# Designs tried in a protein design run: designed miniproteins, single chains, continued (3). Part 103

Each design is a single chain, and the fold is of that chain. pLDDT is the mean over its residues in the fold that is shown.

## One batch from the design tools (miniprotein)

Design m11564
Fold by ESMFold2-Fast:
Structure m11564 (fold): chain A 92 residues (1-92)
Amino acid sequence: MEERARLGAEAVREGARVLKEGEELLEKEPSSKGAALYTAGALAVMGGAFELGLLVKQGSEEGKKYAEEGLKKAEEESKRAAEIAEKTIEGM
């Protein structure tokens, strides 16, 4: 793997994990730690996504692969969110 693509993908994965930990903490209790983890996770995801986007623009095959995987995952998450929303409305 190209080192830049690997680091960008790693930043997205670890950022997403930290973001989720921050969300879970904020849901249970409002805390500066939860807010800090949420912010740090979001910044890591944004940084990784930006780097992968630059690699795609430069014609990197690794960058394109990770961008395509990210798009597919975003489509799956969007579909899941829509299904949750529909189920919630049906339960009303």
Scores: mean pLDDT 65

Design m11565
Fold by ESMFold2-Fast:
Structure m11565 (fold): chain A 108 residues (1-108)
Amino acid sequence: SLEERIERLEKLIAEVEKLIDNGDYQGAIDKMEALVQELAGLAREVRDKFTPEERERIEAKLKEISELVQKARDALENGDFDKAKEYIKQAVELARELLEEIRRILES
């Protein structure tokens, strides 16, 4: 069900946050990449429920999240743990906001 899919995404977000809290930024990035793919998959599945404007906004947010994940990876590869943490925290927060927006649209 859509509810079960949303619940799985919420669990993935919680797992990313736990990895960040544990200082496992590589694990957080890997989980975040999986989360973005699952979130994009949900958005594609329910695309017909969106207005054209909502679809463009959702696609733009998915791109922003992906770019932050890439910045986190690049920072980690360069040994900049503070920037990697900052970018991955921003990415997971935007993913949470996007999931909540999708849920709100589906409930309307």
Scores: mean pLDDT 88

Design m11566
Fold by ESMFold2-Fast:
Structure m11566 (fold): chain A 69 residues (1-69)
Amino acid sequence: MLEDSAISLYNAGKLEDAVKTLAQYLATLPDKSRKVEKRAVINFFTNIGAEKLVDVFEQAFKEAEQALV
């Protein structure tokens, strides 16, 4: 559901909202999977020159992770 929502927002040109939704989804994964996927997302944005999206992603991920406690 959250992953599908992220894809929908991306297609609509709402990249920041898509990144926040992706971060929420990844925060629900087991710790081992979260570390791998988080690194992959950060590397992807860095490689395409979208450093601002890295900041948005990291902030949203921290907020989502804290909200699950």
Scores: mean pLDDT 73

Design m11567
Fold by ESMFold2-Fast:
Structure m11567 (fold): chain A 88 residues (1-88)
Amino acid sequence: AAALENLRTGPVTLAQQLLEEAKKENTVEALEEVIRRLDQAIAEAQQALARKDDLSPEVVAALEATLAELERLKAEAEEEIERLLKEA
C-alpha cells in the first residue's frame, strides 16, 4: 500500500537527501541541521510505536525498520561532524 511505503521510505529518503546535501556543503552547521531533522523524525516514529498494541504488525514492523534506518543516518551525520572538527 502507498501509505505503508510512504511511512517506511519517505522519511529515510528525505533524510538521505538532506545528509547528501549537507556533505556537499561540508559544514558542521549543515550537518547539525540534518541531525535536528532526524531527531524530529525519530521522535515521531517513537511516539507512533508507543501505541503499538493499537497498530497492525505490518505497521509496527515498518515503523521499527524506519526508526533503525533514521538512527543509522544520524550516526553517519555525527561521524561527519567529528571528521570536520578534526580538520578545523
Scores: mean pLDDT 77

Design m11568
Fold by ESMFold2-Fast:
Formats: sequence, structure tokens, C-alpha cells
Structure m11568 (fold): chain A 140 residues (1-140)
Amino acid sequence: VAESLLRAVEYYEKGNESLATSYLLLAMGPILGLIRQGDYKRAIELLQEGIDALEAKNTEFGKALVARLYDLLGDAYEKMGDYKKAIEAYEKSAELFEENGAYRGAARAYSNLSRVYEKMGDKESAEKYKKLSEEYLKLA
């Protein structure tokens, strides 16, 4: 997974979008499969390895992929009931999507934060992030 993510970044920077997309699908397929199977622990391990590898390279396309990996990390933690770690992951996802001008990604991350806070009974934080999601969706 980490190797395929690094290859996706390398080929994207070389202008080979077709190979970059192929390696991205090779990396994402196993992660999404583990989440669908309910194997959240293994999905989290692969997601963290991918994040660590991409952050070490510090490329612009790598940063966009890291935002997406944090979104999936939040989903896995939320499904496990680890709402604190889900919040941390979704906050990182929102921050990175904002930095990259990916307003639809940011809106989704804030929508996910709203849902997690609602599950925790924190109605004030849930409403705050719901409004942020709606504001970012208007920018998209």
C-alpha cells in the first residue's frame, strides 16, 4: 500500500497520470476492502503507513492524498467507536483539504465531524461543524 502510494506520487509528478491512477487504485483497493470487511485495525495500520510515507516525501500531490487518507482513517476509527481518534483524523483531513483548496473535501470532513460530535451528544460542536460544512460546500 505505502509503496503503491509513493509510486502514484512519483508517476503523477512525471506527468504520467494513467500510471499514477493505476498505482492509486492498487493502494486504495486493499484499504477499502478491509473497511468493508470490518477489519478496521488492519485498515488503520495500512492507512497510517501510507500517511507516514507520503508525509516524509512532502510533495503537493502527496499532501492531497494524505488529506484523503486521513478521511478514511477517521471513518475507520468512527466505525470502531473510537470517536476521539476519529475527530483527530477528520480535523487533519479538513485542514489539509482547506490548504489544498479542495472545498468539497473540506465540507465532507466537517460533515463527518458534525456526525461524530452528534454521536457523542455534543450538540453545540455538531451544529458548529454542520454550518462549516454548508459554508465550504458553497465555495465548491
Scores: mean pLDDT 83

Design m11569
Fold by ESMFold2-Fast:
Structure m11569 (fold): chain A 93 residues (1-93)
Amino acid sequence: MEELEKRKKEIEEIRDKYRQRVAETITHPALRQEALRDIDRLYEIALELEVDPETAEKMFELVFEFYTSGPVKRAEKLREIGELIKEAEEKKK
């Protein structure tokens, strides 16, 4: 119970760190808004799937890399994000 509350706070801090990095790094307004939205969505998914903070940080890093990469690398990052979510779902069983 206490571990769940601590984990939520740690994931929240990591999310806020990545929101700040997006705001400072992504200069295009529309892409910045999309990246912030996707980070918030992954935060919700991370809490729902009860992932550890390390997995959550990896998910946020992949979103950041997706928005800062060229088109070819974007497809690879999307696949990696999907795989992490799938692994988290499997572990929650």
Scores: mean pLDDT 80

Design m11570
Fold by ESMFold2-Fast:
Structure m11570 (fold): chain A 89 residues (1-89)
Amino acid sequence: SIEEVVERFERKAEELAEKYKLSEEQRKSLEQLIKLMRETAEQNPDDPELVLRHVLALLKYAYKTSKDPVLREVLKELAEFLEELRKEL
């Protein structure tokens, strides 16, 4: 289900936040991304492929526009994680 995908993404984001020892400001950036993913999933409960494509596009945009090299690495790992989840659909 899309809710399970969102929960797995949230857990992966928290694991990466701990691994990279993210600051409060960096964590807030990830929280905004997670919120956008959850809102997209709530609006599209029957279309997990659309939700995943939208979130991957957001991750790519955040990666391209971020000036924080640590946050960029976290965003890259999150995008790779979602691509792996997408292959299981």
Scores: mean pLDDT 82

Design m11571
Fold by ESMFold2-Fast:
Structure m11571 (fold): chain A 56 residues (1-56)
Amino acid sequence: SSAKLAAIEALLKDPNLTQAQAAEVLEISRATLSRFLAGFPRIPMRDILRRFALPP
């Protein structure tokens, strides 16, 4: 989990963040991420990743 959080944080520093990179770090398929993003069209992918970086 620590390595995954570090990877998410590194992606959040990248202004050219892509869906493929986000899906890989979250260990989900790109299709799953795409469906999730379709449910939140007003929320940038960067903000969604930031949310996953926060502890529950």
Scores: mean pLDDT 70

Design m11572
Fold by ESMFold2-Fast:
Structure m11572 (fold): chain A 100 residues (1-100)
Amino acid sequence: SLRELLKEIEKKAKEYIEAIKNGDIEKAVKINEEIIKLIDEAISIADPEIKEELEGIKEFLEKLTEYALKTSDQELLKETAEVAGILLEKAFKHLEKLLE
């Protein structure tokens, strides 16, 4: 179930980045809330090392969502979301390696 939770989190993270890139901040906020719930579920069953990585992803998503709500620069937001997407992909690849 942890592997299935992590795959669901990764899928939702991609949807979240897409919503931000499309300027649909209301949708991004809702997806972020869903991701945070899934991360909390994963943290409840994960080993300490996996918990630390998930907590980092949770903090990253919270900061990105706050930035998306605050900024009026849609072009800069889209570029920020592109970079955030790359960083999240690297984080999920690292999590996959920690699971062997």
Scores: mean pLDDT 87

Design m11573
Fold by ESMFold2-Fast:
Structure m11573 (fold): chain A 83 residues (1-83)
Amino acid sequence: EEIEKLYKDFVDAVEKLIEQIEKELDTNPEKALQMARDLKEAVEKLIEDAKKNNVSPDIITRLEQLKKRVEELIKKAEEKIAA
């Protein structure tokens, strides 16, 4: 299905954004927190849309794993700001 290719591209884009947020944690944790929160909202919408479009379980699982990574980044950013 053509739609699976689209969601694979979304997975790659999210992974790239996670890398950028990880780098931002070292220089500006407040900006990293904002970016991570925005990314979490975007990934949650992607998961919901993927489920509605009957995207393969493997892709949905990857998106859910990426959401967990973003949640970890939010926690790390909050801890750095609180310190």
Scores: mean pLDDT 86

Design m11574
Fold by ESMFold2-Fast:
Structure m11574 (fold): chain A 91 residues (1-91)
Amino acid sequence: EELSSEALKIIGEFNERLLEAIREGRTSFEDLKEIAVEVVKENRDTLLKMSDIEQILVLEHMLNAIVSARPELTKEQVRELRKALLEVLKE
């Protein structure tokens, strides 16, 4: 499925912040979780206007970027990240 321009902007914003964190050495699980949660919080209203499927796709793109940066993350850690991002949307 094709992502909207708004979805691509959110993904792009997250990727830029992720790269900055990596350059600064902030690559712990908690650091990456904090960045992802912050991006979702800042863009919550925009995300909630998207379809449920597109919301999930944006979150999965963010999670995939984190896993690519930290391939040693366990399945349980990825599950925790996904839950944290979903909780921000549900508030």
Scores: mean pLDDT 85

Design m11575
Fold by ESMFold2-Fast:
Structure m11575 (fold): chain A 90 residues (1-90)
Amino acid sequence: DADRARALALLAELARLAEEGATPENLARGRALLAELEKTRVGALLREGAQLARDNAPLEKQLEVARELLRELLGLDDAEIEEALARAFA
């Protein structure tokens, strides 16, 4: 959908800026992109995940947010999400 497509485009641009390095111009652009990302469902889930990690929440709660992020970002079904997480923990 349009919200997911926008979130993916914003994340791709953020990744590109990260590869280019932390110049003042790239930091300003990154902040603007993060503000736009926060308006998407993906951005809301990323913020929730970051807060859970900061609070050292139980792994199960962190994985619930990770599953929702994989579903929203990649359009994965439940079986594909479990396979991706299994690879990440290997």
Scores: mean pLDDT 75

Design m11576
Fold by ESMFold2-Fast:
Structure m11576 (fold): chain A 85 residues (1-85)
Amino acid sequence: SMEDVEAEFDRMARAMAARALRLFREEHLSLDEIRAQLDTFRRAVLEELRVKHKVSDEQLAAFEARLDAAVARTLAEIEAERRRA
């Protein structure tokens, strides 16, 4: 169901953000390295939605926009923490 797809998307997006913050805070990765990891996770999430969940093109575009917004928010949080150091 779309409710199951939404729940899985939210879980994957939260896991992506948590991993990026851990890589920054605990592993001390550069912003460029974190951007590369987020891009890898983004592609994997969209591929899973397309292939396993067979979402429509319209829904995939909406999920892509939401995922891009989540990536931008995570990077902004990391950059804000870096500036406070």
Scores: mean pLDDT 85

Design m11577
Fold by ESMFold2-Fast:
Structure m11577 (fold): chain A 91 residues (1-91)
Amino acid sequence: DMEAQRERARRDLREGLRVALDELERGVAGADDPAVRSSLATSAVLLARIAELLGDDEMARRARAIAKELGEEAGPLPEVSEELEEPLPSP
């Protein structure tokens, strides 16, 4: 019941992340407007954060690469990353 629902939510998040990254990669190739590129960079940073929370190193690297290509780094924010007390044990 609840465990199946949590697994579905986790799977849906991973699927959504993958689709969003694929869409970002296509969008970046055609984006010449600075405002659009800035929006895509913000999305890439957010996707990198979600991938890090899910423990998906491959997705995090892809998102960081996209953000860097757009002139932003999707690396951990100093304030947020430094204040991480303990990762929740949610395998």
Scores: mean pLDDT 70

Design m11578
Fold by ESMFold2-Fast:
Structure m11578 (fold): chain A 87 residues (1-87)
Amino acid sequence: SAAAIEEDLQALLNTPLEELAEIIERMRRLVEENLEKLEEEMKRALEENPTEETRKAVEEKKKGIEKLRSKSPRELAEEIKEQAKKL
């Protein structure tokens, strides 16, 4: 819902950059620990429901994982806050 998105955006903007970086570091660790499972789940989703919506959802998940792994947690935290400010 729009209200939930607005609440999440406000929480994000009010979160200190250092705390956001720590959250991102924890998320990265969880992704790395579960990478094989995540890849299997995405493959299964496409096999069971090969729709445009499922394909887009899988592509967005892959982009999210790639972005999370591509930069330092600090750099990602800075980018997220800058993107949130533009919304």
Scores: mean pLDDT 78

Design m11579
Fold by ESMFold2-Fast:
Structure m11579 (fold): chain A 84 residues (1-84)
Amino acid sequence: MGTVEEMKKLDVDEQVERIEKELAEEDEWAARLGSVSGRTARSIIEEAAKKLGVSVRELLRELITKKKVYTASQAVFEAYEILR
């Protein structure tokens, strides 16, 4: 997991790619543990993006720039707030 300070040194597009990688790693780890639910971390982000009518990358850019999201877990939390 990257630090918030490390993430702030990246361009927004690089921050999006890092969060996408973290989401994929979390979903892969959950699958390996046999704890896969019907909703993966990535699927929650996809549902939030769909609700707003934007792409996953556009949603992540907005969360990074407006909500200062720097981790996959923060992105998932904000996606749940959008879906409430």
Scores: mean pLDDT 72

Design m11580
Fold by ESMFold2-Fast:
Structure m11580 (fold): chain A 83 residues (1-83)
Amino acid sequence: ADELLQKASRYLINGDYEKAAELFEEALKKRGVDLSKIPTDEKEIEALKDPEAYIALAARYFKEGDPVKAVRYLAKAQALEQK
């Protein structure tokens, strides 16, 4: 599962945000995360303080062409996983 997150990060470095987003979503699915159960509302996702929900939101921002917001949520997810 974590190998997909590393591969996604390599696509981010190359500016391939769409492929990075697909790999982040695939990594979450392999971790048993049901993406359909993650809220569509950004504020609701932010209130969850769940690293997996933040990775899903980051993937959405990469698809929308907002890598700055996407990277911010990836950083928040990483901070939560270090608890």
Scores: mean pLDDT 77

Design m11581
Fold by ESMFold2-Fast:
Structure m11581 (fold): chain A 75 residues (1-75)
Amino acid sequence: MKRVEELKKWSDFQLEQSKKLEEKGKQLEKQAKESTPKESEQLLKKSQQLYRQSRASRLSSENGRELARKLEELL
């Protein structure tokens, strides 16, 4: 079914996004350590936002995979 394949592709996409967001968050956190206090504050807020988005994407990936599996088993 096209729906199962779409869910698998979406789940894979979410996992890749999670990894990219986490890596960017780490880079901004390192940059914050070498920045002025004002710039550091903004970079740390952005880093925290990216980490939260990374966790959300990871959960979305897991939910999508479970839903795809459940639909396959019901066929």
Scores: mean pLDDT 82

Design m11582
Fold by ESMFold2-Fast:
Structure m11582 (fold): chain A 81 residues (1-81)
Amino acid sequence: DIKEKFELYAKAAEEAAKTASGKVKEALELMAEGYRAAAEGDYDKAIELLEKAAKIASEDKNGESVAEAAKKLIEEVKELK
């Protein structure tokens, strides 16, 4: 179930954002918005938000894992188009 997967990812990003700061926090918040857009079937919006999240996260050394997660989800969303 794709909605369950997006909800799980959104919840994980939300929890991580609580302990994150700066660009990593901003990237995690963008990821949560991207997961919601994908769940609604707005794949173009989801990809835009996730690409922004990956870009912002990659600017912080501690954001490498967040950037990687966003890129993996971008690939998954692209397969749904």
Scores: mean pLDDT 81

Design m11583
Fold by ESMFold2-Fast:
Structure m11583 (fold): chain A 87 residues (1-87)
Amino acid sequence: SARDIAIAGIDQAIDEIERGLISPDTALRILINLFGLAGSAAVGAGDTETYQLLADIRSQLEDALKRKASKEEAINLLKSIRDKLRS
């Protein structure tokens, strides 16, 4: 599902940030693009609720990029988003 794709992307991003493989900025940019694609898939499946949820999350990630969120801030934001997607 689109939610499963989003959760997998978040888990990978958290791992790569924690291991120092990518910057928080790079991870957030990748996730913004991934959530755009997952949102399009949700719309194609008639899942408007998931589309709106992913669009709201994408806005939160864009705001984090604009304010240059730290490593800890980015990880904490991604964990909170993951929890919402699992609910």
Scores: mean pLDDT 87

Design m11584
Fold by ESMFold2-Fast:
Structure m11584 (fold): chain A 86 residues (1-86)
Amino acid sequence: MTQRLDEEQLESAREALRRNPDASPEARAFLIVSALLLDEEKAIRLAMELEGLSREEARELVEEIRRQPTYEEAIRRAAEFIEERR
């Protein structure tokens, strides 16, 4: 799943993850990275909602995503960040 999501697809994916709380860190990272491409505040709110991160930790995650040169590497780094905080 390397395709970028639009806002409708993002909301659909968020609902799917809400129904499957055991979804992989990569799936959650994909949603957060996709949200960042639409709006930074949306990505911050999703990171807080899905992973229980503080607003400060969510901002750190956003900065880590922005440092990655590719969409796929951004998803991988976000998943690693999420796993490290658990």
Scores: mean pLDDT 74

Design m11585
Fold by ESMFold2-Fast:
Structure m11585 (fold): chain A 70 residues (1-70)
Amino acid sequence: SNLQKEYEKKKKELDELRKKIAERLGVSPDATPFEILMKPIRSEEDRKLVDEYIAKMNELFKLKKKLEEQ
């Protein structure tokens, strides 16, 4: 219920998802979001993970904006 705690939780979830996607796409575990998004999607499962990653990034961006407006 604290916006900062929600932001930190979602940031951690996004980082874990990023690492999972990086492993599946054969890139470094430390790969940037841009590097991940530039890789060709080869399977439906990988596409779903990347779509979820984009959705979570958008949620995190909206939470960051709300925190900055307070």
Scores: mean pLDDT 75

Design m11586
Fold by ESMFold2-Fast:
Structure m11586 (fold): chain A 90 residues (1-90)
Amino acid sequence: MRAEEEQRRREEELERERRRLREEGRERWLAVMKKQGKSEVEIEIELLKEEQAEREIEIIRSNPNEEEQRKKIKELNEELKKKVEELKAK
């Protein structure tokens, strides 16, 4: 049906636009970090923190149950901690 196909195309375009904006924001942010003399490891850690913050917002928006939100956020925070430790070990 036309309405369903139109909605699907709008969602696909919105997804592409979000990716584009994310990449543009990342490039600008990387330029600022390099200007400040941050190391590649420091930049990567900050990127991981930003990605986890986005995932946290996504969890809150997609999960109406606060208990499930808290469980998933805790899991993301533990995953971030492990990734940060791995990067620091380099």
Scores: mean pLDDT 73

Design m11587
Fold by ESMFold2-Fast:
Structure m11587 (fold): chain A 100 residues (1-100)
Amino acid sequence: MKTFAIDSVPKGSKSKLGPEVARALYRALVKEGYTPLNPESEIGKVLGLSQAKLDQADVVISLSDIDGTVVVTVTKGDETKEFVGSDVDELVEKVIEFVS
């Protein structure tokens, strides 16, 4: 069974876009058959996930907002890739393509 965790970047998430991307990614990964390790209510929290919880996930997603642009960092095993943009649907599509 494949699992994922979303660690919302607690500092610097001043944009509405970050939480919107995080929720869209959560929903898309659940549709792909992944099981979330954090409840949706923890997404957008100021405090990030514990390292022990992140270490249990097959896929780890971290979000940051830089000058109104969302940076999505995705770690899958030993592979880490960053996706940068301001379009929710485009970012979700790129992340799902990487983890599939």
Scores: mean pLDDT 70

Design m11588
Fold by ESMFold2-Fast:
Structure m11588 (fold): chain A 69 residues (1-69)
Amino acid sequence: RSALLDEARRLAEEAARRLGVADPEAFVLTVLTMLGLESPLELLRDYLERQGVPEEVAERLLAIQERLK
């Protein structure tokens, strides 16, 4: 679990940097919170889509969420 969350953090930080989000720390914490909760896949997918996260990064984050449940 910790290794998957560490990978998710790195991916979220990379996405925040590439998107130039106004608050990278808030973005990363939001993604990690959604991954750590047994949230519906749809909520994380919708959040990543609304933030404009690249599809390759979004797919990897969604795969991590599936493995964490």
Scores: mean pLDDT 76

Design m11589
Fold by ESMFold2-Fast:
Structure m11589 (fold): chain A 73 residues (1-73)
Amino acid sequence: SKEDVEAALRVARGLVEAGDYETAIPAAKFVLDSPEATDEQKAEAYRILAEAYEGMGKTDEAEKWRAKADSLE
């Protein structure tokens, strides 16, 4: 549901803020896989993925997700 997308986005953001990058990734991907997610919500999910991968030292993957976020905003 739209509420589930919003909840997943809040959870993913909180996990990134806590430094729990590995758990944040599937939460953010849930938003991307949801047909109910808006372009704004998908852009935020891409930014969360970029931050999570950057936090883990995966710079190439982080750059990929950042570029996807920028294309939607």
Scores: mean pLDDT 85

Design m11590
Fold by ESMFold2-Fast:
Structure m11590 (fold): chain A 59 residues (1-59)
Amino acid sequence: TPQQQYHQLLMEQAALGIEQMLLWSKYKAGEISKDEYDKQMEKIEKKLKEIDKQIQQVK
């Protein structure tokens, strides 16, 4: 159902938010370069944008 799909998308959005936090922590710890951080963040942001579009469709 649209309600179940909406809930699932919110959970996926939250999981990506956690992934962003972990990536930021790695960057701050000096484990990855700024360029690598930016590249990986762009990938996550693209996924978040796609989820946001899907949320708009089931709202």
Scores: mean pLDDT 83

Design m11591
Fold by ESMFold2-Fast:
Order: structure tokens, then sequence, then C-alpha cells
Structure m11591 (fold): chain A 80 residues (1-80)
């Protein structure tokens, strides 16, 4: 496939907003469902920051994280 124009990102998430989602994903005080939602949201970002990708990898490999959050992080990584 060929690209005629630069890929248009469908997500308006700024670097700061991505950092906030990263904090939620890593937040042990947040409910597992909220952490999973944050991970999935990061996975829907077409141009995630390297920090966001690193955080998703950390959660996917973190045995202390809830299973649902780890699964969401793996799903998100599969999209990037």
Amino acid sequence: VEEALKPFRSSPLTEEQQAALVEIVLDESAPASVRAGAALTLGEVKNPSERAIAALREVAEDESAPVIARQAARTALGKV
C-alpha cells in the first residue's frame, strides 16, 4: 500500500494527556477496570508516545497488576 499524505491521527491526545493515562494504568489505587480502560485508550492512539508504549509493556509484564489490566495492555500493544 502507498501513502499519499501523512497519516491523520484520529485521537486528539496530547503528550500530557497520554502521560495522565500512563499514570492511571500504573496507579495501584485505581480500580482494575479503570486501569484496563486507560490501557485500551492508549492502544487506540495512532501515534502513541514512546513513554506510552513503554508503560503498556511494563503493565503487560507486571505480575502485580490485575489480570484485566495486563490483558488490556497486551491488546493495546497488539494495535501499535
Scores: mean pLDDT 72

Design m11592
Fold by ESMFold2-Fast:
Structure m11592 (fold): chain A 68 residues (1-68)
Amino acid sequence: FKAAEEKYGKRRAAELVGLPIAQRLRDRALKSGDPEVGVLAVSSVASGLKSELGLSEEIRQELIDAAL
C-alpha cells in the first residue's frame, strides 16, 4: 500500500488495492443469486479497509461506488 500511496496518492492507492478485492467479492455474491448480499459484502470490505488502512469516510464511499 505505501509504495502505491507514494506513486499514485492515498485515494488512488486505495482504489488500486481495494477495488479488485471488492469487485471479486461482488462477482461471487452475484453468482449466489442475491444482489443484496453483494452490496453488503462490498460495504463490509470497504469498511474493513477504512479501519485497517486509516482511510477517510469519503474514500470508503468512493470504493463502494466504484465496486458497484
Scores: mean pLDDT 66

Design m11593
Fold by ESMFold2-Fast:
Structure m11593 (fold): chain A 80 residues (1-80)
Amino acid sequence: DKDIENLKKALEYLRKAVEIDPSLEPLLQPAIDLIEEMIKNGFDEKKLREAILHINRALKAASPEAQPYLKKALDYLKKV
């Protein structure tokens, strides 16, 4: 399933952003939880939109080094 593959790729990039900028963990955890829920229990458009909102909030606080990984996560979520 391409949607599940795109959700898993988004998670990989969010986890990389947290590795680079650990201060993002509390901002990104709601997005990670929503994406993991969609991988486990199926796609939900409202959960996708909420995850995107949390990631965009994190982008405003992110270090320049972490920003490319958050943008990659958003690119994969747009393919879902």
Scores: mean pLDDT 88

Design m11594
Fold by ESMFold2-Fast:
Structure m11594 (fold): chain A 97 residues (1-97)
Amino acid sequence: EKSKKEREAEIIVHAGEGLAIMLVSSAGIEKGKLEEAREASKVISDYADEGIKSGNYKEYIEKGVKEAKEIAPELSEAIDRAGKVMLESAEEAEKIL
């Protein structure tokens, strides 16, 4: 059974991922780049999953951000903010484990 701290850490990581997706999606709506925002968000999410499985979350998020910016260069600022939010949320989650 998961401890209270483990559940709180999971909530923090998921909240960061959710906010990251919202930031990219919002920018996609504003700039009329919804398909690019969807593909960029998928790339970030796929790399996040690999980072969790490998234990190299920061490295994988940095790679995901780089690839997402190649797919959606007009959303680069939102993608950078998304990556920062995910990394900051992961750091906060690590503090409570």
Scores: mean pLDDT 82

Design m11595
Fold by ESMFold2-Fast:
Structure m11595 (fold): chain A 62 residues (1-62)
Amino acid sequence: KELKIISKGGKVIKDGKEYKLQPGTVITITENHKVEINGKKATIIDEELNITIYLDDFIIEE
């Protein structure tokens, strides 16, 4: 089962470098992702790609 998260703002850290995540970015959650949700914020970790995504606000696509 595939879960999609739409970012309303946040950042991506890849290989220690920070990038701004644009509002409207769609993130597809797979078995390789660890997702932690705290209220309006979420953290998504992909350990194989060494990517961590921090979301300041988001929508879950049903």
Scores: mean pLDDT 78

Design m11596
Fold by ESMFold2-Fast:
Structure m11596 (fold): chain A 98 residues (1-98)
Amino acid sequence: MSKKEKAKQEILKVVDEAIAEMNRLKAEGKLTREAFARIVARLVNKIIDILSKYELTKEEIDEIYQEAIRKVRENLDPETAAAVEAALKGVADYIKSQ
């Protein structure tokens, strides 16, 4: 399995974990602005660590980003999905600028 496929699997796993936590907290009425910000910050930090480990090209980062936002859009409500998508775009843009 390539570096890109390994990075993709690890990133999609941490995205799935963040989605599951958000949906659980929302069902309990506990997805506050503070809880959301904490989950997103943790997700962003984990993705930065994974991308730094695998040294991917800008094109590979964009490909993984597109798959991550598809998963977010399919599994979260539109408002929450839009906020997560904006954070993930910020990470992709930051890493590609390095």
Scores: mean pLDDT 85

Design m11597
Fold by ESMFold2-Fast:
Structure m11597 (fold): chain A 56 residues (1-56)
Amino acid sequence: SSRQETLAREEEAVKEMERLLEEMQADESVPEYMKLVWRLAVNGEKFIVERIKERL
């Protein structure tokens, strides 16, 4: 696939991950450490998206 197609898919994945993070943060049964881990994963994926943009 082209880098532009990869970027579009990764940006969609970030939006989905952010939605899941909001759901986890609203769920009191989810441990705080898991919310932290997921937050770090979202930030990492955003970093990857920015690196892909730089290479386009």
Scores: mean pLDDT 81

